# Ledger of designs, part 101: designed miniproteins, single chains, continued (2)

Each design is a single chain, and the fold is of that chain. pLDDT is the mean over its residues in the fold that is shown.

## One batch from the design tools (miniprotein)

Design m7736
Fold by ESMFold2-Fast:
Structure m7736 (fold): chain A 82 residues (1-82)
Amino acid sequence: LSEKLKLEVEGAIYLMRGTVYEKVAEKYLAEGDLEKALEHYKKAIEAYRKAKEYFEKAGNEEAAKEAEKRIEELEKKVKELE
């Protein structure tokens, strides 16, 4: 694999991890478990930040911006739930 492709693959993996954590957080929030919801939203933010870093290094500005929007939305949600 080329260096750029490896970075794009890592970005995609972290983006997927972020979406999984976000969905788990939504499930806990629906169940009324605010503590577990916040924990998983914060894990999702960390994963999206890693995805953004990898996409930026790969030169994929579109994917990096998508990750950034996800981070901003979740940071706002976490602040509203605290």
Scores: mean pLDDT 88

Design m7737
Fold by ESMFold2-Fast:
Structure m7737 (fold): chain A 55 residues (1-55)
Amino acid sequence: EREERLGEAALLLRDTDLSVAEVARRVGFRSLAEFTRLFTERFGVSPAEFRALAR
């Protein structure tokens, strides 16, 4: 479930211009800091870095 939410976040970061905070909210994370840590653990880069690399 958490991994599924991080996958959804990756798609939103790639395909939309939503802020990282809005992406975290939309995929159900309570904390931007928690989202950033878990995303970085899963993908090896921060959400902001991921967006830059995907675009």
Scores: mean pLDDT 81

Design m7738
Fold by ESMFold2-Fast:
Structure m7738 (fold): chain A 69 residues (1-69)
Amino acid sequence: SAGEMLDVVAETVQRLKELGEEEAADAFATAVFAGEPPEAARDRAISLATNPEAKEVLREAAERLRELA
């Protein structure tokens, strides 16, 4: 649902910001809300992420969003 998607995005953005990855967080949220597939949103954000932990957060988020689609 839209509410579950919002929760996943909000949690992911918070985790990425805590890792100092604000550009990756913004790119991920923007792509998801623009209706891009979770994998496309993930790949855009990963290209901006420098922390390996942030890349894992993004992979997990994309998997969670796929389960909601």
Scores: mean pLDDT 86

Design m7739
Fold by ESMFold2-Fast:
Structure m7739 (fold): chain A 93 residues (1-93)
Amino acid sequence: EERRRRLEEIMRQAEEVRRRAEELKEEAKEVELIDKGKGQAVLSYADAAITAAESALEYAREGNVDEAQRALRAAEVAVEQAEKLIKEAKEAA
C-alpha cells in the first residue's frame, strides 16, 4: 500500500522532471546564441535528466522504490544544473 503510493508519486515526479528537461533542451538553443559552451552544457544536462527520469519510470514500473528514487534524484540534480547555467547565461547577456 505505502510502497504503491510511493511508486505512483515517483512516477508522477519523474514525468514532471522529464517534461521540464524537454523544455530545457529548447532553452539550450537560446542559451547557445548567448554562450555556445553553456548552451551545449545545458543540452547535456537536459539529456542526462531525460535519461535518468526514464530510468526512474522504468524502476517504478518494476516496483523498485530505491532505484526509482535514486534515478529521480539524479534527474532532479541534472535539471538544477541546467537551470543554473541558463540563469548564469541570461544574467551575463
Scores: mean pLDDT 86

Design m7740
Fold by ESMFold2-Fast:
Structure m7740 (fold): chain A 73 residues (1-73)
Amino acid sequence: SEKLKELTKKLSEAISKLNQAIENGDFETAEKYLEEIKKILDELKPYLSDEQVAKIENHIKSLEERIKKKKEE
């Protein structure tokens, strides 16, 4: 319970920082937060349902595609 709350907070903060980095055009920082998000998800997997994991994984893929597209501009 406690660890789930801590990891969920870290995930939310990392996503917020990633989005801020994209808005600032700081793609190196955005990619570092993307890797951090993936690590947090791996730690969260034992606490989440398969459906919740899949939803987060799809969101991560969307963020990866957004970074890739923005870097091409």
Scores: mean pLDDT 85

Design m7741
Fold by ESMFold2-Fast:
Structure m7741 (fold): chain A 65 residues (1-65)
Amino acid sequence: SAAARERALLLLNRHASAILAATGTADRDEVLAALDATAREAEAAGDAEAAALMRAARDALLAGA
């Protein structure tokens, strides 16, 4: 849903911003770590839709698309 996408993007942006602040860069491994962290946080909060969306995004990145 659009609401699940918005929640997922807000969580992802927070994790990505934290990585950029700590490392000064966001390479592929750092982006994958942010997606995984976002999925775990959404799942822990009971937000299965946001978690599934982030896992799909990770799988797409790993596939090169």
Scores: mean pLDDT 73

Design m7742
Fold by ESMFold2-Fast:
Parts: sequence; structure tokens; C-alpha cells
Structure m7742 (fold): chain A 62 residues (1-62)
Amino acid sequence: MPLPSDDYLRAVLYVMAGAAARSAGDWEAAAEYYRKAAELFERAGLLEEAEAARRLAEEAAA
């Protein structure tokens, strides 16, 4: 079984951090974490996941 990329694991951690920030009411921090996750998913070649993370960042920034 191939190991997940470092970029993928870091992206997942940023998605979790973004979700935690949203739960705390910190929408600005949530938007930043989701943007970082999107960049890391793009580096990992996961373009659909990157697009989903960008949408979460846009929703948090609204």
C-alpha cells in the first residue's frame, strides 16, 4: 500500500483545524486553514479535493 503524501496529510490536518475554528466561531481562521488545505491538495495532485477546500474557505470568508 502506498503511503499518503506529506501534502495530503497536512491538508487533512488543515481541514480539521478549519472545522474546529468554525465550531469556535472564528470564521477568519477557518477561511485561512481551508485555503492552506486547498494549496496542499493541489500539490498532492488532488484537484477535486482542492476545489472543495477552496469552496469551504469562500463560505467561511462570507
Scores: mean pLDDT 80

Design m7743
Fold by ESMFold2-Fast:
Structure m7743 (fold): chain A 60 residues (1-60)
Amino acid sequence: DRREEHRRLAEEHARLGSEALRQGDTQRAAEHYRKAADHYEAAGDLERARHLRRQADALE
């Protein structure tokens, strides 16, 4: 299922973004959060997509 695959990729990128934040790499965190948001949107999870885009924007 493509939606399941997109959700899994979104979760992976969200984890990578959180790890980048923990290491102080805000640019890498923002990139991962945006990739996660794109995958959540493709999976039909528009709320999580919007939330992650807002988090990425806050890191700039």
Scores: mean pLDDT 87

Design m7744
Fold by ESMFold2-Fast:
Structure m7744 (fold): chain A 63 residues (1-63)
Amino acid sequence: AEEEIEKLLADARAMMLALGIPEERAEAVVREVRETALRILKEDPEKAVQEARRLLEQGLRAL
């Protein structure tokens, strides 16, 4: 679960940088999603992965 979250975050960061999003902004988004996912991870690992994916997809679609 944690490894899956980190992979999702790494892939999303790479995609954001490829789209021309500033590194500082990409890092801020990754940090916020990581904090949210890790909070949920203690209670529901599956939900944490799903929520991380959802937040990253929403962020990318809003660009």
Scores: mean pLDDT 78

Design m7745
Fold by ESMFold2-Fast:
Structure m7745 (fold): chain A 116 residues (1-116)
Amino acid sequence: MRTAALAEELAADEAIAKAKEEALAGLSHLAEAAAHVERGDGEAAIKAVKEGTEHALKAIEILKDDKAAAGKLAEAFLAALDEALETARRAGASEEVIKAIEEAKKKVEEKYKEVL
C-alpha cells in the first residue's frame, strides 16, 4: 500500500463528508425557513435563511477545488432559495423576509463565482 496516496484519499473523503454535513444542515435550515414563511413567522424565517446560507457558503468553500461538486451544491442551494422566495411571495411575506432571501441568493452566487 502507498501510505501517501491513502492519506490523500482519506483527506479527500473527510472534506467530502464535511461538505455533505454542511450541505445537509444548510438545506434543512432553508426548508425550515419556507415552513416559517408559510406560518407567518418572519423573524424565524430570516434567521433560518441566514443560518442556511452560512452552511451553504461553508460547503461550497470546502469543495472549492472541485468545481463540478461546488456547482451542484450551489445549484441545489439556489433552487432551495428560489422555492423559499416563491413561497414568501405567495404568502405575502414582509419586504424584510423577501430581501433576506434575495441577499442569501446573491451571497451563494458570489461564492460560486469565486470558486469558478
Scores: mean pLDDT 80

Design m7746
Fold by ESMFold2-Fast:
Structure m7746 (fold): chain A 74 residues (1-74)
Amino acid sequence: DKLKKLQEEVLELIRRAMAADHEELLALGEEYASKADEFEKALEEASEEFKEELEELEKELLAARAERAAARLA
């Protein structure tokens, strides 16, 4: 639950960063870095089973980010 919550917070920050204007993006950058660091630490502490599940979720987040980038290219 805790890791799931951190994952969603990171995802939300990514979405906001992708949609934000320049000034808001700079402010979100710091918040994102802090949350990403917390998520990385939580990943390291999780059991193998939980780490594998989170790695898959992380791949989904990267895919969503790639979709957003592809939409900008179009």
Scores: mean pLDDT 66

Design m7747
Fold by ESMFold2-Fast:
Structure m7747 (fold): chain A 86 residues (1-86)
Amino acid sequence: MKVVVKLIGASVGQVLTALGGAVQAMLHGGELKSKTEGDTTTFTVENASDEGIQAVIEGAQGVASNGGTMEIEQKGDTLTITVKAP
């Protein structure tokens, strides 16, 4: 499955928190790609395992946990997690 994490308005520390989850997914056989444009950082993990998906979700929750929002949407084989910082 493909997992996409979009971080909007995140600090460097929040980006690193989400990156930790994405790297764990990569170490479990996924392929990690990153893109930063303006205030938005996007991590994409292709061929993520169930353990990798859980690690990515936990990283995103860590970013959203202080006044931010997190939305999860699944379309076919793609899970998109959108996190808006406070």
Scores: mean pLDDT 79

Design m7748
Fold by ESMFold2-Fast:
Structure m7748 (fold): chain A 60 residues (1-60)
Amino acid sequence: MLPEEVVKEAEEIAKELGVSKESVLSAILATTENEVNRRIVEHELGKEAGEKLVELAKKI
């Protein structure tokens, strides 16, 4: 059960990055598991998109 705001934001990020919503949700969940995943997401997707995913992970 993810908050509706997290799902909506994930859809917008997915559209911006050209990936599926499921991929963004998986990345958000991965950032909650460990710091290494958070660093990978920030560097791989860019600082702005990565920071948004980390902030969304805090809402889960």
Scores: mean pLDDT 71

Design m7749
Fold by ESMFold2-Fast:
Structure m7749 (fold): chain A 97 residues (1-97)
Amino acid sequence: ASAAEEVRRILQELLDAIKNKTLEEVVETFRRAADRLREIGEKRGEPFGAVLDAPTEEELKRVIEVVRDALEAVLTGQPPKSPEAAAWAERFREALR
């Protein structure tokens, strides 16, 4: 698969986790996503591993709805609902470049 297809798959897995899994499992999914994005960035010679830092459970509780909205915006083309969601959507789009 292309690197862009791999990144899209990672983001889709993260969105699925947010919709269907426990907060603890979502934190683990963010951690795995951050690690995989870092590896892809290293293979490209581009440092974009910081695009998605693994949040703590406490941090994720504060931003989970914003991150969900941003992922839906990037993956489905819906407009983000807040400036915070728009900022997260841009971070995810950077990973897809």
Scores: mean pLDDT 73

Design m7750
Fold by ESMFold2-Fast:
Structure m7750 (fold): chain A 66 residues (1-66)
Amino acid sequence: MTELQVAEDALKGAKVGNAEAAARGALSRITNPEAIKYFQKALEAAKSGNLDEAIKYFEEAVKALK
C-alpha cells in the first residue's frame, strides 16, 4: 500500500466520523515528514472535537503526498 493510498483511506475514514482513529492509523504507516506534520495537526483537531479542521488537515496531508 502506498503512503498516498494510506492518506486517502484515512481521509475517507475521517469523513464518516472516525477522524481520531484514522489519524492515529495514518501516523503509524506514514514516513513523509510533511504528511506526518498534517496528520499530527489532524489528530489534535479531532481530539478537540473540531471535525471540520481535522478534515482540512487530512486533505493537506493527501496533497503533500501527491
Scores: mean pLDDT 82

Design m7751
Fold by ESMFold2-Fast:
Structure m7751 (fold): chain A 62 residues (1-62)
Amino acid sequence: RSVEEVLRELVEGATAEDSPTARAARLAGVSREELIRGAGVRHPAAPTAEDLRRMAEYLVGL
């Protein structure tokens, strides 16, 4: 799976009840806190484009 494919899935899959950070944690099979630490997310409540890319790279690296 490419970083671009995962990034698109995180953005398009986001809802009011399923934030990109929460979705990424579920896809990785880890806690939100572990994803934030592992991916190096700086703004977990309002992810920047850089944060979203870091989450996608973390998921691809699993």
Scores: mean pLDDT 76

Design m7752
Fold by ESMFold2-Fast:
Structure m7752 (fold): chain A 85 residues (1-85)
Amino acid sequence: SAETQALIDRLEELKEEVEKGMSIEETIERLRELAREAEKLGLKDAAAALNALADTLELNKEGASREAVIEGLEKLIEELKKLYG
């Protein structure tokens, strides 16, 4: 759907921002915002997946590598493509 493609595009943009130096805390905030938007659109599985990654990043908030955050975002993008594409 157009809504799912927009979420994927925004996650790809978020990944680029992380590569450019975005903090883990800001990444978590952005994932939570996307999850709320997904819930409003009725995309329950997408919202759950977004929140699951945000929870994982909160657990690793101090000391997680940028590479690990990027890998998490890549896996989430793949999961959304499988769920809706």
Scores: mean pLDDT 84

Design m7753
Fold by ESMFold2-Fast:
Structure m7753 (fold): chain A 75 residues (1-75)
Amino acid sequence: SRKEELKKRLEELKEELEELSKNPHVSKEELEEIKKLLEKAEEALKKGDLETAEKYILEAETQIGVLKIKVAVSK
């Protein structure tokens, strides 16, 4: 179901954020902004608001993607 798909995506993003938190080139502020997006997505999922949950998941995916690129070029 869409809810199960979004829950899986959320858990995968949490794991990616945990890995990024180990990188010394990742700022605490960048990590906290992504954490807020994931928390908002989780709250929306608990309320059954799948559209809002997906919005925050997409925003978090975008931020994590940008951060991964920055880390890759900042060797």
Scores: mean pLDDT 84

Design m7754
Fold by ESMFold2-Fast:
Structure m7754 (fold): chain A 59 residues (1-59)
Amino acid sequence: GSPAEPSIPEVDLSGPPDPSPEHAREMERLARELAEAVERGDHEAVLEQLERMRRLNER
């Protein structure tokens, strides 16, 4: 028998293809802050983090 499995793990970001460890760490920090802003519903912070991440990714 297979009981109900009401548990889904959170999304984990591991393996960012950043060119430098410093850049990778910054992106990871921004991703964490973005998730935090989303969790609290801070629209302004979300937009700011997205802009930073976009600039870093758009090389």
Scores: mean pLDDT 69

Design m7755
Fold by ESMFold2-Fast:
Structure m7755 (fold): chain A 67 residues (1-67)
Amino acid sequence: APVKAAAPGGNFTKDLEKIVDSIAAVLVAHGASDATVETAAQGMVAAGAMTEEQAARLVARVRAARA
């Protein structure tokens, strides 16, 4: 079965999810505009810090928290 156990990569993946959650919370707390959120997401994808899917989740999470 496709599963990841103990490994640096597994830890990095968990940290990535925490980072996305933290960034979304910070953006919501600071009242970031849609343009700012999208720019931040695009910048992180361009830097290789996250995938396009993760960037889309970040944008969606901020929008949901602001609704």
Scores: mean pLDDT 70

Design m7756
Fold by ESMFold2-Fast:
Structure m7756 (fold): chain A 72 residues (1-72)
Amino acid sequence: GMKQQLLSLIGEILRLIGQIFDLEQEIAKLKKQPLTPESAQRIAQLEQEIARLQQEIQELLQRMRQLEQEMQ
C-alpha cells in the first residue's frame, strides 16, 4: 500500500544520507594530509559521488511528496 511505499522511500533516503556522511568523513581525512595529485583526484571523485547521491535523494523526496499528497 501507499504507507509501505512511503516507509520504503524514507528508509532509502536515510541509507543514502548515511552513505554521504561516510564519503564526507573520507574527504575530511584526506584534507588533513598534504595535498597530492592522487589525493586531489580522490577528493574530486568523492565529491562527484556525493553530488550524484544528493540528486538521488532529491528524486526520492519528490516521489515521497507526491505519495503524501495522494494520501491526504
Scores: mean pLDDT 85

Design m7757
Fold by ESMFold2-Fast:
Structure m7757 (fold): chain A 95 residues (1-95)
Amino acid sequence: SRLDLLLFRLTMLISGAYLLGSQLDPRAAELAGELSELLYKRDFEGLVETAERLDELIEETIAKLTNPFQKENLALLREGLRAAVEELRELVEEE
């Protein structure tokens, strides 16, 4: 289903945030853990709010980086996260 594919995409994005946390900023790993718990609980409102906090942290991290490969990978993670959050909002509003 569309929801199942979205939840899979969110799981992959959370994994990307964990990798960011281990490589660049430990706060990203903490937010990824929070997102994982919210996803498990099906707390979609909390997931949206925490994803927005992660988006802000990614923006801050990109501004501090000099490596263009890392900047591009983080920009793609951010784009994917934003797209998934908007799709989640649309699905929640259908009820």
Scores: mean pLDDT 80

Design m7758
Fold by ESMFold2-Fast:
Structure m7758 (fold): chain A 87 residues (1-87)
Amino acid sequence: SAKEEFEKIKDKIKDKELLEKLEELLEKDEDSAETYYQLGLVYESLGELEKAEAWYEKALAKDPRFREALLKLTDIAVKRLKEIVLG
């Protein structure tokens, strides 16, 4: 669950505003598109792009019109393409 994932990583979140926002969202609605999106932001900040992508995909599965999650997935796809071309 989103709460279980948060408990595993909360001590690694250096951004206090992101931490507080995510705690509030998990209390209100653990399974919302916004909650999944904020978890994606946390994993992205930790450099865990594959995990970030999975959470952004879950956000879009909850709300296919969640523009912010779509843009993040596009950015990750561009980063992967750059690594393939340059690596």
Scores: mean pLDDT 81

Design m7759
Fold by ESMFold2-Fast:
Structure m7759 (fold): chain A 98 residues (1-98)
Amino acid sequence: SLEDAKATLAAFLKKARQMVEEAEKNPERVRDIARQLADALESLARYLEGVDPETAAFLKELADRVRELIEQGKVTLEELRRIYDELAAFAKEKGIEL
């Protein structure tokens, strides 16, 4: 349902924030954390395709960008923060409390 989708997105946003905080404390793990974030974004996008296709498309685009950064060896803490900030801004537009 749409309400379940919003709750799932809110829980994911909290998890994504924790991932960024972990990368800030352990910068050597930034690449592994980026892979986990991309995996989680792809899984959530797949889950939402039938319920909220616009949110699913947005999450898939973010996942693709994280994957590209990993493949190019350009993943940094600053890039992870930018991805998180975009995710948080989108969630806020959807009425999700941060």
Scores: mean pLDDT 86

Design m7760
Fold by ESMFold2-Fast:
Order: structure tokens, then sequence, then C-alpha cells
Structure m7760 (fold): chain A 70 residues (1-70)
């Protein structure tokens, strides 16, 4: 497996996670913790590929979700 394939799989997993949490009417403290972990993982992915627009979009989406539930 290439590093590019690994990154793509992580990106897809993060996108699915975000969509699952967005479908919830109420965000729990557990969901908030999950989003924070996802944010850290997305930041590390961006460090590996700074020009990856999908990762940047994921980071911005998670950041907005975290700010809106605060």
Amino acid sequence: MTIEEWVDRRVRALEKLINIIKKKKEITPLDKSTLRVAYELAQRLLELHPDNERVRKILEEIKKMLEEIS
C-alpha cells in the first residue's frame, strides 16, 4: 500500500465520520471528543500533504462544527 492510498483511506473515513455526526440532532460530549481527535488526525495528514485540498476542507469543516457546538 502506498502512502497516497493510506492518506486517501483516512480522508474517506474522516468524511464519513463528519457526515454521521452531522446527521445527529444533538451532539454529545463523546461526539465532541471524537471531532477533536478527527481534527488532530486531519492536521497530521495536512502536514504530510500541505497541498491536499480535501484534507484542508475536512479541517475547516471540523473546525466549524467544533465552534458551532461550543
Scores: mean pLDDT 77

Design m7761
Fold by ESMFold2-Fast:
Formats: structure tokens, C-alpha cells, sequence
Structure m7761 (fold): chain A 77 residues (1-77)
């Protein structure tokens, strides 16, 4: 099942966003968000031929994560 890998990717993203938002480790936080997003993109590509709707949901999660990171970083500027 892909769900455990999706959950892992989401955990990486949330941990990364928290590190950036709390200003604890901005560099590592950005890296974790990027790693989680790349994992979601990989899973979406694997899922697309079987379940294009679910694949699009994963890509939407990537877009939201990248938007959240950008907004947090803009506030730190």
C-alpha cells in the first residue's frame, strides 16, 4: 500500500514547515519540505495510471506545501 509512504511524506513536510516557522532550523526545514514534496511527486507519478484522481490529490498537497513554505519564508524576510 502507498498510504504509509504518503504519511511519511506528509510527516516530513509538516516537520520541515514547523522548523522554518519556529525559526529553529530554516535550512533543514526547507530540506525536509523539499524531500517530502519529492516523495509525494514520485508517488503521484506511480499512482497516475491506476488512480489519476488520487494522484492529482497528492500533487495538490505538494502545491499547498510549497505555497505554505513560500509564505513563511516571505514573513522571515
Amino acid sequence: PLQPLIDEAEELIEKGLKLVEEKEDIEEGKKLVEEGAELLRLLARLLEPQDPERAEELLERVREAEKRLEEILKKLS
Scores: mean pLDDT 85

Design m7762
Fold by ESMFold2-Fast:
Structure m7762 (fold): chain A 84 residues (1-84)
Amino acid sequence: SKELKEAGEALKEDPSDEDALAQLLVAAYKEENEGLLNQVLLYIRTHRSKEQAVAVLKKALELAKKENLEGLVERLEKEIAALS
């Protein structure tokens, strides 16, 4: 999708871009790409500090709530709780 493409390009320029990572999670979910969603979540957990990972996930959660993506909201809340 356009959203997935834009988020991917932003991450190529700046791999630390929290907004781009958050948008990539939302785009992967909207495309029903569970494999990509899981890969991005793993990437965030392994390549970010705990605080930075939580910040990215909270940004994604806000986007998911705005788009009424209930399944992604539930998934992201569980991921945030696991990092507490």
Scores: mean pLDDT 81

Design m7764
Fold by ESMFold2-Fast:
Structure m7764 (fold): chain A 75 residues (1-75)
Amino acid sequence: MEELDREIADALLEIWVAIAKLTGDAQFAVDGVRRLVAEGYTPSPEILREVAELAEQAGMTDEAKELRELADKVS
């Protein structure tokens, strides 16, 4: 059950990351992570780090740090 929830969260985030990369809107991917975490889902550390890299490139330093810390905690 927890593994399936993680798989669903990762699949949704992969779609949102792809949209963020195509549009240049890193906030869209960050908001996606925050929404899933608020709903009790735990994304994989790999996807969390990918969103953190997008946030850093967009100048969202605090968001990138929060996502990296979450990824390390979930590993």
Scores: mean pLDDT 79

Design m7765
Fold by ESMFold2-Fast:
Structure m7765 (fold): chain A 68 residues (1-68)
Amino acid sequence: MSSLEKEVEELAEKAREAIKKGDLETAKKYIEQIEKMAQMYADVGDEELAAKVREIVEELRKELEKAE
């Protein structure tokens, strides 16, 4: 469980770094990957991890909008 959360956090950090560099295209790709992970966790019945990952996606999308 914690290793999956760590993987999501690592992808989120890469998305934030891309936003800071102005590489919004790369940031969108990382956010898309995290969103797919949320869907996969929901599909296997891990609703707690899915909800947590979706919250991270929402936060990253808000940061992306702020940079646009």
Scores: mean pLDDT 79

Design m7766
Fold by ESMFold2-Fast:
Structure m7766 (fold): chain A 69 residues (1-69)
Amino acid sequence: KVYGAVGSNPDPVSAEIATFAGELARKLLNGEITPEEAVAEAQRRGFVPELVEYDEKLGTVAVRLRPAP
């Protein structure tokens, strides 16, 4: 595994997944989408949603995506 990039992404798939998961997490925290909508959006982008959870009372969110094979 190579994670020591010098200003460019050595694994664009991993970078895209991290960015997109962060976007979904922010939207969930802001109440812009539901967990069900987040799962659907991930599937539309060709990712496998491993974990999508939001607890409004605690203000916590967890999003984990896997790349499609």
Scores: mean pLDDT 70

Design m7767
Fold by ESMFold2-Fast:
Structure m7767 (fold): chain A 80 residues (1-80)
Amino acid sequence: AMELAEALRRAAERARALAEKVLAETGSEEAAKLLEEAAELLDEAARLLEEEGDVEKALELAKKADELAKKGAELALEAM
């Protein structure tokens, strides 16, 4: 049960690392912000799993995080 929460937290860490690199390399605050927001949603999904066990709601938040990460990546590419 906790394995999914750990995976989501690791995904959040990777999203934050990517946001930092995007900001450093491109200066795109908008792209970095979207990646940071994706990381926050992934952390919230992990917390929901750990505290409430709500897998369906956690997956819904993970899907929203994926859409924000895609948008952030697109903006980062445009800033290059």
Scores: mean pLDDT 83

Design m7768
Fold by ESMFold2-Fast:
Structure m7768 (fold): chain A 73 residues (1-73)
Amino acid sequence: KAEELLEEAKRLQEEATEAYDAGKYEEAAELTERAAEKAAEALRLLGKEEEAEEVRKRGEALAEKLREKAAAA
């Protein structure tokens, strides 16, 4: 299950990158948040709660930057 969540996170992160390259910053932000959520869930299942929290916070910070970029575009 944890491995499946990490694979989903990786896929969502790839989709976020494609959205970013296409100038779809709001979609990139949503995909980034979803990827961080899946990665954090997987890390918690593996007993890496501190890393899970760090990944979640980084994802939220990046999504905020992407939304600011969307508003400015």
Scores: mean pLDDT 81

Design m7769
Fold by ESMFold2-Fast:
Structure m7769 (fold): chain A 83 residues (1-83)
Amino acid sequence: MSPEELAELLEKAAEALEEQGKKMVEEAEKKGKDAEKVKELVEKAVELLREAARAARAGDLEKALELVEEAEKLAQEAAELVK
């Protein structure tokens, strides 16, 4: 996988998480969970994935991976809140 291919995948992942995040917020509201916290975590994870895509394009793969790991952790935290 090239840096450009990784960046494109990360951009698509950010878009997918943004759309999925809207559904997670709606589910959290329906279940009486902390929808505002879910929204905050998803928005931050999306931002980190977009930053990771920029880092990948710049050739900074180490930084891109660190940002992906942080985004994944926040996305998992949001998913736990919706359960």
Scores: mean pLDDT 85

Design m7770
Fold by ESMFold2-Fast:
Structure m7770 (fold): chain A 105 residues (1-105)
Amino acid sequence: SLTQSPTSTTVKEGGTVTINQTASEDVNGKIAWYKQKPGEPKELLISNTSKRAPGVDSRFSGSGSGTNFTLTISNLKKEDEATYFAQDYSKSPPTWGQGSKVTVV
C-alpha cells in the first residue's frame, strides 16, 4: 500500500510544500508524481523518483529511496494549486497514493 502525507495543506504563494509517500515495501525507485486539477487529466511531473518530465518547471523536485519518497515544490505559484498523486509502478498494475490537496493562498 501507498500512504501520502499530508492529505491536504495550505501554503502561501512563494512558499515551499513537501509531500511524503511511504510504500509498504521497497519499490526500487519506481515512484512517479502526478499533478491533477479539477476537470483536467493527471499530468506527469516526475518519474523514477527524481527524473523531471519534459517541460516541467525546476521548482518541482523528487527524492527518496527504499520505502520513503518526497515531492518538493518550491516558489509556489497560484497555478500549482492542485491534488498531487504518487504512483508506485514497481508492480503491475501500478498503485496510486490517495492524493495530497495543495491550496495556495
Scores: mean pLDDT 87

Design m7771
Fold by ESMFold2-Fast:
Structure m7771 (fold): chain A 114 residues (1-114)
Amino acid sequence: MTTLQESGGGTFKEGSSVTLTSKYTGDLSKLHFIAWWMQREGEPMRLVAKINRDGSTSYSEEVKGRVTISFDPAKQTATLKMTNLKKEDTAVYYNVALVGTELVFGEGVEVTVV
């Protein structure tokens, strides 16, 4: 069974940068994609960024140009780097992977921008 562990949350100053990380454990040979989702207080979950097994990426229109998703196969680590943080970036961020036929979810990592 594949599991993941998220890190990099906390409280950050407006205009700074954050790197959110997800470390994967287990077999990723059937990995199809990795995605980062966010949920602001009182709002539905929304897609932030996605990376496919071939390395192709997609970004939601609202964050395009401010965020970068990457995956390091040697470290089995997915990252989401966000620059020029705004107060509206305050949310819980969830890493999700499709491995074979199963969606693997992180517990969520909290980001607060002050």
Scores: mean pLDDT 85

